# Ledger of designs, part 68: designed miniproteins, single chains

Each design is a single chain, and the fold is of that chain. pLDDT is the mean over its residues in the fold that is shown.

## One batch from the design tools (miniprotein)

Design m2502
Fold by ESMFold2-Fast:
Structure m2502 (fold): chain A 56 residues (1-56)
Amino acid sequence: NAEAWNNLGNALANQNRLDEAIEAYKQAIEIKPDFAEAWHNLGLALLKAGRTDEAL
């Protein structure tokens, strides 16, 4: 479910596996597009990864 993907993203981000965290957050959003926490976490992960052009 969306929450499991968001939690996976958080675990990956804590391990500094940012590209994998980004993909996990994107999966959470695909399942639940109104998931504000996943959108916020995706933005932070994109900024940390230097992918600022995707962090709208």
Scores: mean pLDDT 81

Design m2503
Fold by ESMFold2-Fast:
Structure m2503 (fold): chain A 65 residues (1-65)
Amino acid sequence: MEEAEKLLEEAREAIKKGDVETAEKLLEQAFSKALLSDDEDFERMKPKLEELAKEVKEAREKQLK
């Protein structure tokens, strides 16, 4: 399993548990790992990273209330 994909799954788990701070940190790490991979791997991961970033943003907005 690619490291970036593992970090994405862990970030999604953190969102489900309400741990938005951990999810944000894992998303940043996943993005960093994907950026250091081959262009093909990055392009494959990019839409997943963007989708997760939106989920993290929405979860954070709810947590701030």
Scores: mean pLDDT 75

Design m2504
Fold by ESMFold2-Fast:
Structure m2504 (fold): chain A 74 residues (1-74)
Amino acid sequence: MSKEEVIEELERLLDELDAATGDARKQAAMRIVKLASEHFPDKLEEFQRVLADYFAGKITLEEAKERFRELVEE
């Protein structure tokens, strides 16, 4: 999976997360964490913080996507 493909997949999973409820939302979040762990293990804590901020309503979906893009581009 290329860097660009990983960004696209993470953004798609965030869209799925935003649209989902209950257990499906948890499954989408777990898929994001798995993908981040596989490709960016050194930044996993930062990806988890973005998800936590999003779930807490501290950031929007678009802000979460931008933070993920920044993490992948570094």
Scores: mean pLDDT 82

Design m2505
Fold by ESMFold2-Fast:
Formats: sequence, C-alpha cells, structure tokens
Structure m2505 (fold): chain A 64 residues (1-64)
Amino acid sequence: APTVVTRTFPTLEEAVAAAQAAAEAARAQGWSVSPVEIDEKRRTASFLARSPAGELTAHIYRAA
C-alpha cells in the first residue's frame, strides 16, 4: 500500500504552495512526481511521488 502523507494549512493558498514546493523538492532528488492537483471544492492540493527505490507516496495537503 502507498504511504499517505497529510498536512493541514490555514488556507488553500498555503496548502497549494506547500504541495508545489514538496513536489519540486522531490523532483530535485530524482523522484518521479505527478502534477499537483488542486481541488477547490475539497480545499486540497495533492500529488503522487515515487522514490528511486520504487516506493509510492501520496501527498494530500488540506486547508482547515
């Protein structure tokens, strides 16, 4: 099963910024990263990252 990382932020803008920063950091380290998906209705920014070792992690960042 993939590892799921969830984080909560005061605003959707902060959740989006954090998700984009985390995705770019993962790409810089050689991870395969999906596009960041923004769901305004659910107030989430999410992406999938696969490590060089093949481990899959789902990142779901929410606005409070």
Scores: mean pLDDT 86

Design m2506
Fold by ESMFold2-Fast:
Structure m2506 (fold): chain A 109 residues (1-109)
Amino acid sequence: KEEAAKAAYEGGVEAGRRIADELRSQGHPQAADAAYEAGKAVGEALAELIRNHTPEEAGRIVQAAFDDPELGELARKAAEGDVESAKKLGEIMGERFARQAADAVLARE
């Protein structure tokens, strides 16, 4: 469970950093900072979800939040201790929120 929580955190941070590096190279440092912080925040939230919830609860929470049964199933497996599912969940969610945060910053420029 702890290894899965760490994998989800690392997935979110890695996704946020990748999107941030891309944006920074394109001359958008504020959007890059937003992307990195969003990916990290998602990773932290997913790690806490995995630590503090049963597999059934984690799966339901993620499915309800995103209306995505595949993400719900990844969250359920991650909460069971599946490191690969946790890493994948962190990467998918980290990228999604990193891009959303970056787009919000770019839209107000």
Scores: mean pLDDT 85

Design m2507
Fold by ESMFold2-Fast:
Structure m2507 (fold): chain A 91 residues (1-91)
Amino acid sequence: DFEELVKEAYKALKEGKPEEELSEAIRYVIKALKAIEENKPSEKVEEYIRKAVEAKLGRKPTLEEIQKLRDAILEIVQKEKEKEGVRVEPK
């Protein structure tokens, strides 16, 4: 279920959907994805992950649920990094 949430968030980010058309949970997953890409502190990434789980479930998340969403996000980031390939500056 968290894997589907992350896939939906990634698709929305890639398609450039307006934030007003996105659920709160999807918006927080997108913020976590951007924070990872920008190499923000882990505390900031974890804040967005916690808020995404809370918004998705409508209740206080467990540590296991936070970890599952974190793992799903990192998997999508790794997959996208592999897909883009290595780019070299043109000379």
Scores: mean pLDDT 75

Design m2508
Fold by ESMFold2-Fast:
Structure m2508 (fold): chain A 81 residues (1-81)
Amino acid sequence: MKIGPAPKYPFSKLKVGMKVYEVDSKGNIVATGTIDAVNEKGFTIEYTEIKEPFDTLDRHYYVEVDGKLYRLETDPFVYKP
């Protein structure tokens, strides 16, 4: 998986419709989805695919903008339906 060096994306510029990836500490994609809602505290993901187990021990969030991956620098609050 090509989860190498990626520029930082500010949380304040996140918007609904962006594709998002959740990545574990080993660089494996553990979930994929689309940002469904954004607010001051975090965002909601409409998941397309989720692997098990799915916990918060250590993960990074990546967003796709114009075909390029960006890493989120803040630990946003992520809601699950």
Scores: mean pLDDT 68

Design m2509
Fold by ESMFold2-Fast:
Structure m2509 (fold): chain A 73 residues (1-73)
Amino acid sequence: MPSAEELEENREVVKKDLDELLAAGKITEEEREELLRLLEEDPLEAVRRALEVLLERTPDPEAREALRRTLAL
């Protein structure tokens, strides 16, 4: 179960991974904005949504591995 400390660490890692994915062209700017908004509102739900979006939009192993590493919730 994610503690408040774990959620805070995961928020920072998710933000970093989203920046890297955007820079690599794996996600769109709008998807990044949406996920960042969700992250501020509900970090756990944002993390789940980010995983679902990446799996749906780009099923490539590279993007999935980056997100899986971040989303240890």
Scores: mean pLDDT 66

Design m2510
Fold by ESMFold2-Fast:
Structure m2510 (fold): chain A 73 residues (1-73)
Amino acid sequence: MVDELLEKGRKYFEEGKKAYQNGDLEKAIEYFNKAIEYFRQAAVEAVARGDPEKAREAISLLNEAKKFLEKLK
């Protein structure tokens, strides 16, 4: 379900932020990549279901995770 994918994405996004705060940039990058994967899956599923609100939420979270990842590269 879209909500399950969003929840997993958010969990990895928070783990990525925690790793970043601890100075573990390699783990932060790994977790942000996992968050991006789940948010991308959530966006695809939301579009397939015809749920524009969930699609927008997933795309917004995907873009935020990508911005964090880009700043760490």
Scores: mean pLDDT 84

Design m2511
Fold by ESMFold2-Fast:
Structure m2511 (fold): chain A 98 residues (1-98)
Amino acid sequence: TKKKKLKEEAKNQLFLGSSIALTISRRGTPDLARISFQTSRHAYTGIQYLDIDVQQSIQHVQQGIGYVDQGLRYDPVGGAQGKAAFQKALAKAQEILA
């Protein structure tokens, strides 16, 4: 029950982070679009791995944070919101393994 709730909370934060990244990608530099696409891709892969291998999910969430950090110079507000969502997902995924 607790692990199921943590997975649901992590998935919700990754969906939020992906949604923010996709919204940012529409604002129109090729670099920002590429960064935001990679952020979204790692969010979706992280969601998939939460039910398969939580450690692999953690790795993908960490890679997603790396792409969010690259995007912060282009959209500091949206990027900070996306980073917060990924960091919350990371904390929930790590709690599953604790």
Scores: mean pLDDT 85

Design m2512
Fold by ESMFold2-Fast:
Structure m2512 (fold): chain A 70 residues (1-70)
Amino acid sequence: SALEELVKQTIKDIEGTIKWLEENSLSPEELEQLRRVVEAIPGQLRALGIEVPPELEEKIKKLLELLEEQ
């Protein structure tokens, strides 16, 4: 389904962002903007009636922790 594909793509996008951030840096303004967007993902999926999978929650948590360390 389109919603299942959306979740899979979201996980892939987050994994790609984590990998990119391991070798690249963002400005403080860009870090704040990205954190705000990432923090909104679970709420946006729930608004669409999507249950947030554990693997996606784990990836979001890892990305947010990485952004706090920058």
Scores: mean pLDDT 83

Design m2513
Fold by ESMFold2-Fast:
Structure m2513 (fold): chain A 92 residues (1-92)
Amino acid sequence: MFTLTDAQIAAIAQDAVRRFPAMGDAMSAPGDAMAAAIATIIRNNQPNSNNATQLANAFYQSLMNSPLTARRIPDAVRRALANHIQDVIQNQ
């Protein structure tokens, strides 16, 4: 079973917000709120993910399946964010 601690999830989410500030701007949300939202998506998809690639794909699908994020955040940014999460987890 692929398992990340709450501290690891929080660190990944905060790092993602620093690298993709345009995501917060597109959603009209402050960095802390965006970090909390990213952490929640990771936490909700982690139990059904056996590795970093599956978690990143599930994260990307969560962004695609939300009408708000699908309309406001460009696909290239959603893909880059998912790839960044995969890379950070693989390098832990």
Scores: mean pLDDT 72

Design m2514
Fold by ESMFold2-Fast:
Structure m2514 (fold): chain A 92 residues (1-92)
Amino acid sequence: MKEKAEELYKKGLEALRNEDYDTAIEYFKQAAEFYLEAGDKENAARAYTLMGVAYLKKGKYDEAIKYFEKALELDPSNRVAKAVLEEAKKLK
C-alpha cells in the first residue's frame, strides 16, 4: 500500500507542476487513501495538503480549507498545512 501511495503521490506532483489541478486532486486523494490504509497519517496529511493547494490554485477556497483542516486532523504538527490554511482563509 505505501509503495502504491508513493507512486500516486508522484503522479499528483507531476500533474500539479503541469497545472492539471483536477488530475492532481484525484491522484493526491488516492495517495492519501493508500497512506491511511498503511497507517501513515503523516504522508496522508501531506497528500491532503497538496490536494488543498490544487483547490487553492483553482480559486476553490472552501474546498482548499476543508482539505487543509483534514490534513491538520491527521497531523496537527504539519506546519505547511497550518500556513496554507491561514492564507486560504485570508483569500476567502
Scores: mean pLDDT 86

Design m2515
Fold by ESMFold2-Fast:
Structure m2515 (fold): chain A 103 residues (1-103)
Amino acid sequence: LTEITEEMAKEMREKLKKDLKELEELKKKGILKEEIERLLKLIEELLKLSEEELLEIARKLGKELGNENIVPVVEKLLKTDKESAAALLAQGLMRLELLKEEE
């Protein structure tokens, strides 16, 4: 069993912050504007939810994507930075939507 350390959560938080900045720059250039707007709106909606509701989403997402390690990562992120937790969940939900379209 892989232990999710606070260092792993910090690295993931820094990556998510970088990814969000890159997405905002792409949106300004008109690249994937609708997809980026959908992602940003999803993050905003997730930020309105409680920690418990976000963990429920993480459990469902981890099960459907076959990556149960997302749950402890989201739990660690919620204690340090709720925005990073919401961003990770939003990216996972967008990925799940794309996978359903590939079937």
Scores: mean pLDDT 73

Design m2516
Fold by ESMFold2-Fast:
Structure m2516 (fold): chain A 71 residues (1-71)
Amino acid sequence: AEEYLKKGIELMLQGKLEEAIEYFKKALELDPNNAQAWLWLSGALDALGKHEEAKKYQEKALKLLKEEAEK
């Protein structure tokens, strides 16, 4: 839920990227269609240098955002 997403963002701002990723994954487990959570997860992974993994999740987020915009 939104609480996990918010906690992840707070951790990311503190430079606690690995903990932030855990919270973003929890948010996505509750709502896998949350494009914002996919974007934040991608950003945290990119910041850790995991660029290939980040790209996959960014693509997932962009696909969800495109589908929502076409409604």
Scores: mean pLDDT 82

Design m2517
Fold by ESMFold2-Fast:
Structure m2517 (fold): chain A 69 residues (1-69)
Amino acid sequence: KIEELRKKVLELSNELVQAIDAGDLERARKIARELAKTAAEYIEQEFGFDKEKVEALLQRALDEALARR
C-alpha cells in the first residue's frame, strides 16, 4: 500500500524529468499534477499530514518550477 505509493511517486518523478528534458511542458504539467496528488497521499499515509494542503503546496512548487522554463 504505502510502498506502492512510493514506487508511483518515483515513477512519476522520472516521467516528469523525461518530459522536461524533451521540452514537452504540457505533458510535464500533467505529470506534475499527478505527482503532487500521489505524493500528498503518500505523505498523508506515512506521516499523517493534511493531504489537501500538501497537494496544494507541491502543485504550486511544481507549477512555479515549470513556469521558469
Scores: mean pLDDT 80

Design m2518
Fold by ESMFold2-Fast:
Structure m2518 (fold): chain A 70 residues (1-70)
Amino acid sequence: ELVEKLKKLHDEYRAAKKAGDVETYQKAGEEIRKLLEENPELAKAIREASKDPTLSFDEIMEKTKELLEK
């Protein structure tokens, strides 16, 4: 599932960046970028979900999933 994959990559990116693992966070960042480029509907849904600045990251992911499943 696209949203689940994005969430896992984002979690990996944050964890690696906090740990100072440059190779891993760069790889995760590239995979996130590639996922969004290969899935324009996912990128569009995230932009739509992110318009509400009061939403947490988890809430944005849930809204993104709802938009994709319609």
Scores: mean pLDDT 76

Design m2519
Fold by ESMFold2-Fast:
Structure m2519 (fold): chain A 91 residues (1-91)
Amino acid sequence: MSEEELQREVDLAFARIYIWLAKKALEKGDYEEAIKFAERAAELAEKTEDYETAAEAYELLAEAYRGLGDEEKAKEAEEKAEEYRRKAEEK
């Protein structure tokens, strides 16, 4: 395994961990923490072209922004999630 392949595997693993952390933060009503974890998951998923995980990260961002009452950012995150869901289904 090359350093590039190892980094990709590490990034994918961390993206999934951040998804789990974002879900736990949402369960606690800690919306700001959920946003931070979901943003990290989205960045890593986009970098690795894991569109399914990217879609899930943006879905969690939308839920967190709605929890804070930020409907505009929630809608933007929802639209990103739908875009990545379509990309995941095409692959």
Scores: mean pLDDT 85

Design m2520
Fold by ESMFold2-Fast:
Structure m2520 (fold): chain A 64 residues (1-64)
Amino acid sequence: SLKELFKKLDKDGDGVISREEFKKFLRSRVGGSISDETLDRIFKSYDKDGDGVLDFDEFKEFLS
């Protein structure tokens, strides 16, 4: 489930995913041909607060 996947990526158990964990996850899903600049732009589009992390709702929206 999405909740279980989120928990696996949330290494700190604080309810958020870091930019580095998100980029690693996204690169693994799309085969690695995407640039770091593109990954950062995608991350920022879902990181509405600009705090450098994604909560569960933002992550779920990305996967929807």
Scores: mean pLDDT 75

Design m2521
Fold by ESMFold2-Fast:
Structure m2521 (fold): chain A 52 residues (1-52)
Amino acid sequence: MEEKIEEIVKEANEKAKKEISRIDPSNGIAITAVAIRYAGEMVDKILALRRS
């Protein structure tokens, strides 16, 4: 389970970094929105794995 949690975190971070790198660095609102969205999805996936 913990190994899968680490993979979820790594995947979410990689996707967030990729999406953020395509956004104009001056667009802080869009960058923040992407970061928050992926953080939320990461938490949900971790909870889904550990809920038993």
Scores: mean pLDDT 76

Design m2522
Fold by ESMFold2-Fast:
Structure m2522 (fold): chain A 66 residues (1-66)
Amino acid sequence: SEEKFQKIVELLKEVGFSDEMAEELARAYLESEDPEAFIDKLVEFLRQLGIPEEKVEELRKRLLEL
């Protein structure tokens, strides 16, 4: 769904990704055979970037609700 894609892009932009990176990650997430494993890798990457744990957990929760 294009609507689902745009919501994921918006969520990724809120944590600091550029438009281009957010779109690439959203596509990869939707094409993933294991969405939970994808989220785990994304969360680890965000922690390495120094994103606050509160924002990381909120993103994880919102992605899993989609």
Scores: mean pLDDT 83

Design m2523
Fold by ESMFold2-Fast:
Structure m2523 (fold): chain A 93 residues (1-93)
Amino acid sequence: MEKRREAALYGTIAQMLVLVAQTLLDMGEPREVVRQALRGALDNVKKAAELAEPEEIPDVIRIAKQVSETARRVGDDELAAEAEKLIEELEKR
Protein backbone atom coordinates (compact mmCIF):
# COMPACT_ATOMS: atom_id res chain seq x y z
CA MET A 1 0.00 0.00 0.00
CA GLU A 2 2.81 2.46 0.88
CA LYS A 3 4.67 1.16 -2.21
CA ARG A 4 1.75 2.24 -4.44
CA ARG A 5 2.00 5.81 -3.12
CA GLU A 6 5.78 5.82 -3.73
CA ALA A 7 5.38 4.39 -7.27
CA ALA A 8 2.81 7.11 -8.08
CA LEU A 9 5.13 9.80 -6.65
CA TYR A 10 8.15 8.63 -8.69
CA GLY A 11 5.94 8.36 -11.79
CA THR A 12 4.67 11.93 -11.28
CA ILE A 13 8.22 13.28 -10.80
CA ALA A 14 9.34 11.44 -13.97
CA GLN A 15 6.40 12.88 -15.96
CA MET A 16 7.20 16.39 -14.71
CA LEU A 17 10.89 15.98 -15.66
CA VAL A 18 9.89 14.83 -19.19
CA LEU A 19 7.74 17.97 -19.55
CA VAL A 20 10.67 20.11 -18.31
CA ALA A 21 13.02 18.39 -20.82
CA GLN A 22 10.55 18.96 -23.69
CA THR A 23 10.12 22.64 -22.69
CA LEU A 24 13.90 23.16 -22.48
CA LEU A 25 14.34 21.52 -25.90
CA ASP A 26 11.60 23.74 -27.41
CA MET A 27 13.32 26.82 -25.87
CA GLY A 28 16.60 25.87 -27.58
CA GLU A 29 18.48 25.17 -24.32
CA PRO A 30 21.79 23.24 -24.59
CA ARG A 31 21.39 19.48 -25.22
CA GLU A 32 23.33 18.67 -22.01
CA VAL A 33 20.70 20.47 -19.89
CA VAL A 34 17.89 18.56 -21.66
CA ARG A 35 19.81 15.27 -21.21
CA GLN A 36 20.21 15.90 -17.45
CA ALA A 37 16.43 16.37 -17.08
CA LEU A 38 15.82 13.16 -19.09
CA ARG A 39 18.34 11.20 -16.97
CA GLY A 40 16.43 12.32 -13.87
CA ALA A 41 13.17 11.27 -15.53
CA LEU A 42 14.51 7.78 -16.39
CA ASP A 43 15.91 7.29 -12.85
CA ASN A 44 12.46 8.10 -11.42
CA VAL A 45 10.72 5.82 -13.99
CA LYS A 46 13.02 2.96 -12.89
CA LYS A 47 12.09 3.55 -9.22
CA ALA A 48 8.38 3.67 -10.15
CA ALA A 49 8.80 0.37 -12.08
CA GLU A 50 10.43 -1.34 -9.07
CA LEU A 51 7.57 -0.27 -6.74
CA ALA A 52 4.65 -0.53 -9.20
CA GLU A 53 1.77 -2.94 -8.78
CA PRO A 54 0.57 -4.69 -12.01
CA GLU A 55 -2.22 -2.12 -12.58
CA GLU A 56 0.35 0.73 -12.50
CA ILE A 57 2.69 -0.79 -15.13
CA PRO A 58 0.84 0.77 -18.16
CA ASP A 59 1.41 4.29 -16.74
CA VAL A 60 5.11 3.53 -16.11
CA ILE A 61 5.48 2.25 -19.71
CA ARG A 62 3.77 5.40 -21.06
CA ILE A 63 6.24 7.67 -19.20
CA ALA A 64 9.24 5.51 -20.24
CA LYS A 65 8.10 5.83 -23.89
CA GLN A 66 8.05 9.64 -23.54
CA VAL A 67 11.59 9.53 -22.08
CA SER A 68 12.79 7.35 -25.01
CA GLU A 69 11.13 9.55 -27.66
CA THR A 70 12.53 12.79 -26.17
CA ALA A 71 16.00 11.23 -25.73
CA ARG A 72 15.99 10.29 -29.45
CA ARG A 73 15.06 13.90 -30.33
CA VAL A 74 18.15 15.22 -28.46
CA GLY A 75 20.42 12.48 -29.88
CA ASP A 76 20.93 10.60 -26.59
CA ASP A 77 20.66 7.15 -28.16
CA GLU A 78 22.13 5.43 -25.06
CA LEU A 79 19.46 6.90 -22.75
CA ALA A 80 16.75 6.09 -25.32
CA ALA A 81 17.96 2.45 -25.55
CA GLU A 82 17.99 2.19 -21.73
CA ALA A 83 14.36 3.40 -21.58
CA GLU A 84 13.36 1.04 -24.44
CA LYS A 85 14.93 -1.93 -22.61
CA LEU A 86 12.91 -1.06 -19.48
CA ILE A 87 9.71 -0.94 -21.61
CA GLU A 88 10.48 -4.42 -23.06
CA GLU A 89 11.03 -5.84 -19.54
CA LEU A 90 7.77 -4.32 -18.25
CA GLU A 91 5.71 -5.49 -21.28
CA LYS A 92 6.70 -9.11 -20.49
CA ARG A 93 4.72 -8.84 -17.21
Scores: mean pLDDT 84

Design m2524
Fold by ESMFold2-Fast:
Structure m2524 (fold): chain A 76 residues (1-76)
Amino acid sequence: SAKDKAMEAINQGANEASDLLLAGDTAGAIAAAQQAEDEAIKIANDSPSLSEEQKQEVIQRAQQVRDAIINAARGL
């Protein structure tokens, strides 16, 4: 489903960002997290089959993951 695709984009972006943080590339990690957020939001907004609640769930999850990566990057 479109929701599953959006959630998968968030998960893939989080994994990439995590690997970059472990490598010491904080700027790359932030960029990866932002790109994953943008992709997930695009998938959600471009999907006519998703309810508004499902779109908000995707957007909220994408923002939570991005914020977590940015906070981790600031701690480094």
Scores: mean pLDDT 85

Design m2525
Fold by ESMFold2-Fast:
Structure m2525 (fold): chain A 77 residues (1-77)
Amino acid sequence: SQALQDRIQQLQAEIQRKQEEIKRLEEEIKKILAEPVSSVKEVTEKIGRVLRLIGEILDLEAEIKQLQAELARLQAE
């Protein structure tokens, strides 16, 4: 049905957007790691920023897995 095809397209687009967001977060982590540090405070703050972004990536990966599972179910029917 058209409704089924539309839902499949929506899921594919949402998965792609989340994958692109993960790539942006990975690039942000690389930029943070490249920043020069001159104090223990700056090192601690850098670690905190990186850990926060890793958490965001893990949440996005979990969401992608759920969307991929739904997509697989719809495509099997």
Scores: mean pLDDT 89

Design m2526
Fold by ESMFold2-Fast:
Structure m2526 (fold): chain A 64 residues (1-64)
Amino acid sequence: PERPSPPVGQFLPADASEEEKKKALEESKEKLIRWYREVRGLPDEQIEEVEKRVDESYKILLEQ
């Protein structure tokens, strides 16, 4: 069984400003959610759960 690879949505440029990191995370989140919806075909209920988990993970990354 082969699965499509998701886009690299959690990459943060090390030398970027805090504002650039936030923008990169927002763009990565949109791409990741789109991938789960369109490629994985997850129902909206599961997409909401994925979005919550991504938001929490990104919040932790931004606070470091």
Scores: mean pLDDT 68

Design m2527
Fold by ESMFold2-Fast:
Structure m2527 (fold): chain A 78 residues (1-78)
Amino acid sequence: LTAEAEQLYKQGKYEEAVKKAEEALKIDPSAEGYTVLAKAYYELGKYEKAIEYAEKALELEPNNEEAKKLLEEAKKKL
């Protein structure tokens, strides 16, 4: 499910990526799942949600570089 959400994100299907990432996170909460969810919300212009889920990814993996970068970029949009 997390890999499927990442593929949907790469295809530009951001709303579908959100749905699949949320499904994945209900089964297994993971930093990867939160990062995909945050990236998809960022691309949809939902910067507060992108920040929320990037922070959740960092709670699980404090040194996740992708989540750190996403958090910084989303904060710049507010």
Scores: mean pLDDT 84

Design m2528
Fold by ESMFold2-Fast:
Structure m2528 (fold): chain A 119 residues (1-119)
Amino acid sequence: SGLDELLARVAAILREAGFSEEEIELFIKLLRGEASDEEVRALVEAVYATPLERLEAIVAALGRLAAEVPPELRPVAEMIVAVFDTLLRMKRERVPLEEAVETLRLLAAALRRVRAAVE
């Protein structure tokens, strides 16, 4: 599906940015709306351990990807960009881990809804 191709391209961006295969799997679960509360926490912890420069590069690469996808996938791609941009801003502003986890859970629910609308 177009969504599977999009998620594969997102995974490639995360891999180039230096995330482990285990961390990439957690991000893909999140974007599919399949992540547990424990997995969401693990993702926030991984992001908070990531240098700001690397997160900024990821957001820029995802923004370019979102501009290149077919119109049907653009809302999902833009939501993916919003997730990583939000994580970058929370880390930059030193938002407490618990608040960042809650925010990501809300974004995951929004992504699940947008994904359902595309299919």
Scores: mean pLDDT 83

Design m2529
Fold by ESMFold2-Fast:
Structure m2529 (fold): chain A 119 residues (1-119)
Amino acid sequence: MELAEKAREYIEKAKEALRAGKYEEAFRYALEAARYAVRAGDEELLEEAAEVIVEVLEAAEGRTYSPDLRAMLRRIVIAAVRAGLDDIVGPDAALWDAAATSREAAERAVADAEARIAA
């Protein structure tokens, strides 16, 4: 089965679940899309999947992230999935609780995640 086609399929499922308010389902589909995009070597699909993950968390928390915070969160999602450290960006990850708390907490959580990815 074509990996890039699977990534696109899961991105669409994630967007549909997000529109339906099914945040846990949307998160799971978006993460699967990111994993397929990495395996396909498709950077554009990986960036799209990471953006959907950030959108799901933003909607679930009832927040609007600044463009620079969104870019930072998208970057760490891409790095974590590429490294096979999906738990760093999983729905129960400390990263998302920090992003919901404050910008400073989010920046610290991103730095901690980057250090773990670099190890």
Scores: mean pLDDT 80

Design m2530
Fold by ESMFold2-Fast:
Structure m2530 (fold): chain A 81 residues (1-81)
Amino acid sequence: SAVERLREAARRLAEAARAGDEEAALRELLEALRLAGEVGLPAEVAAGYALRIIGALLDGDGEGAAEAAEALAREAERAAR
């Protein structure tokens, strides 16, 4: 399902962010945002999470980026209900 694919993309995003792999993190963020749209998450909410994740990555805050990615997944899972 799109929710399962989103959860997996968010998990890979969090792992890449914690590892300091900004390119992998950005790739997984784009996939997570695409899937968030498919499950019906409002674009403005998805954009807010994307900005938080990108900001944390630019600051070298891998844990903050991972936490925001996990929050994005939870929000999208709620939107899919």
Scores: mean pLDDT 87

Design m2531
Fold by ESMFold2-Fast:
Structure m2531 (fold): chain A 56 residues (1-56)
Amino acid sequence: NADAEIARVLGEFLRRGKALVDEAEASGLTPEQIQALADEMGRLYAEARARIAALK
C-alpha cells in the first residue's frame, strides 16, 4: 500500500527533523555544528523525497 508507506516516510522524516531542531536549540553550538545540522536536514529531506518518488 503506497499511501501507507508514504505516510510512514513522512512520519519518519518529521520525527528525525524534530530531533535535529531540538539539537539546534542547544546553547554554544559552533557555526560548523550548525552547518552540519543543516546538511543532515537537507539529506533527510532528499532521502524522503526520493523514497516517495519511487512509490509513484
Scores: mean pLDDT 85

Design m2532
Fold by ESMFold2-Fast:
Structure m2532 (fold): chain A 74 residues (1-74)
Amino acid sequence: SMNLEESLKDSEELSPPLREAVLKVREAGGGAEAVTETDTPDGKRVTVTVKEFEDEEGTRGFAFKVEVKPLPAP
């Protein structure tokens, strides 16, 4: 499939390290950050950076930075 967003969603859904990263960031609070990497079956490396944030109103949430790079051919 040519849809990188679908591959990314599947990796997030099936990836225990990403789940652990989110939980770790939730536990730490205070703008904590965690990074997870997953190699996809279609030959890409997905790096997800999870960061907790708090806006001026005191609302807390998570920001995701996603980087997708092709793996070198074997």
Scores: mean pLDDT 65

Design m2533
Fold by ESMFold2-Fast:
Structure m2533 (fold): chain A 62 residues (1-62)
Amino acid sequence: MLNLEALKKAYKELKENIDTLSEEELIKKAVDILLKAGMSKEKAERLARDMVDGILAEKKAA
């Protein structure tokens, strides 16, 4: 699906900025990327939160 490329791009940007930006700033960055890819705001916000939570959980587990 077309949204997969946007998800990969968002993950890459979030990983690059995970130590530099706050959780709220990371969510806003991911939402912006997903919105530009044509996702609805509601879907973009849900996916952005899930991605940020997942990356933060991976960092704590490592």
Scores: mean pLDDT 78

Design m2534
Fold by ESMFold2-Fast:
Structure m2534 (fold): chain A 86 residues (1-86)
Amino acid sequence: ELDKEIKTALAEIYLAIGKLDFERGDYEGAVEAYEKAVKLFIESKDYETAATAYRNLADVYEAMGDTEKAQEYRRKAEEYERLAKS
């Protein structure tokens, strides 16, 4: 639907929003922004940055005390990191 360049730009904006929300303690906002960033990076086949966004999601869930979800997103980050290098 969107051009790849537009998707990547939007994903980078959501990644920045997620970082800002996380640093200010808005964990719900951070999760929503990082989830949007991940989807757009995957659609753009930017698996390296998708892995970074998944790792950031894991950090947010860890901060919320949801260790199980944090571990799940760490595994997804490792999976996409491997895809980026293959």
Scores: mean pLDDT 86

Design m2536
Fold by ESMFold2-Fast:
Structure m2536 (fold): chain A 80 residues (1-80)
Amino acid sequence: IEEEVKKLEEELKKNPSADIYLKLGRRYLQLGDYEKAVEYFRKAIEMKPSAEAYALLGIAYEKLGKVDEAQEWFDKARAL
């Protein structure tokens, strides 16, 4: 999983995309680095808003114990 993160970071340097940011965020969620997951999901949303990106950001905030913030992003995902 750490090796996969490095590979995704290399791909991101060559061709930045919302999909690569989402993949990096998901890998950091799996590693328990919820703050980095939030950062990458926010970058993905900045490039291309999507229900998936909003829901993943909500999950990351939930893991950080920020329940109110998580709920706001889940509501945004549901409203799309």
Scores: mean pLDDT 81

Design m2537
Fold by ESMFold2-Fast:
Structure m2537 (fold): chain A 72 residues (1-72)
Amino acid sequence: SLTPEQFEAEVLLALGSIYFALGKRAYEKGDKETAIELYEKALELFQQARDLGHPEAEEYIEEVKKALEELK
């Protein structure tokens, strides 16, 4: 079973993934400003998940950072 901290990390990773997906959708529609805002929210959530020890969070952080670099 997950500890409370592990469960919170999973929730944060899931929320970050939703924001990241919405950001990709915004970018696909040509809305770069909205994509950047959504990617930055995803990055914040993934960083919080990493701080709580989520083992997959670093991979998601790198993906979002790469997406942000391509837009700025």
Scores: mean pLDDT 88

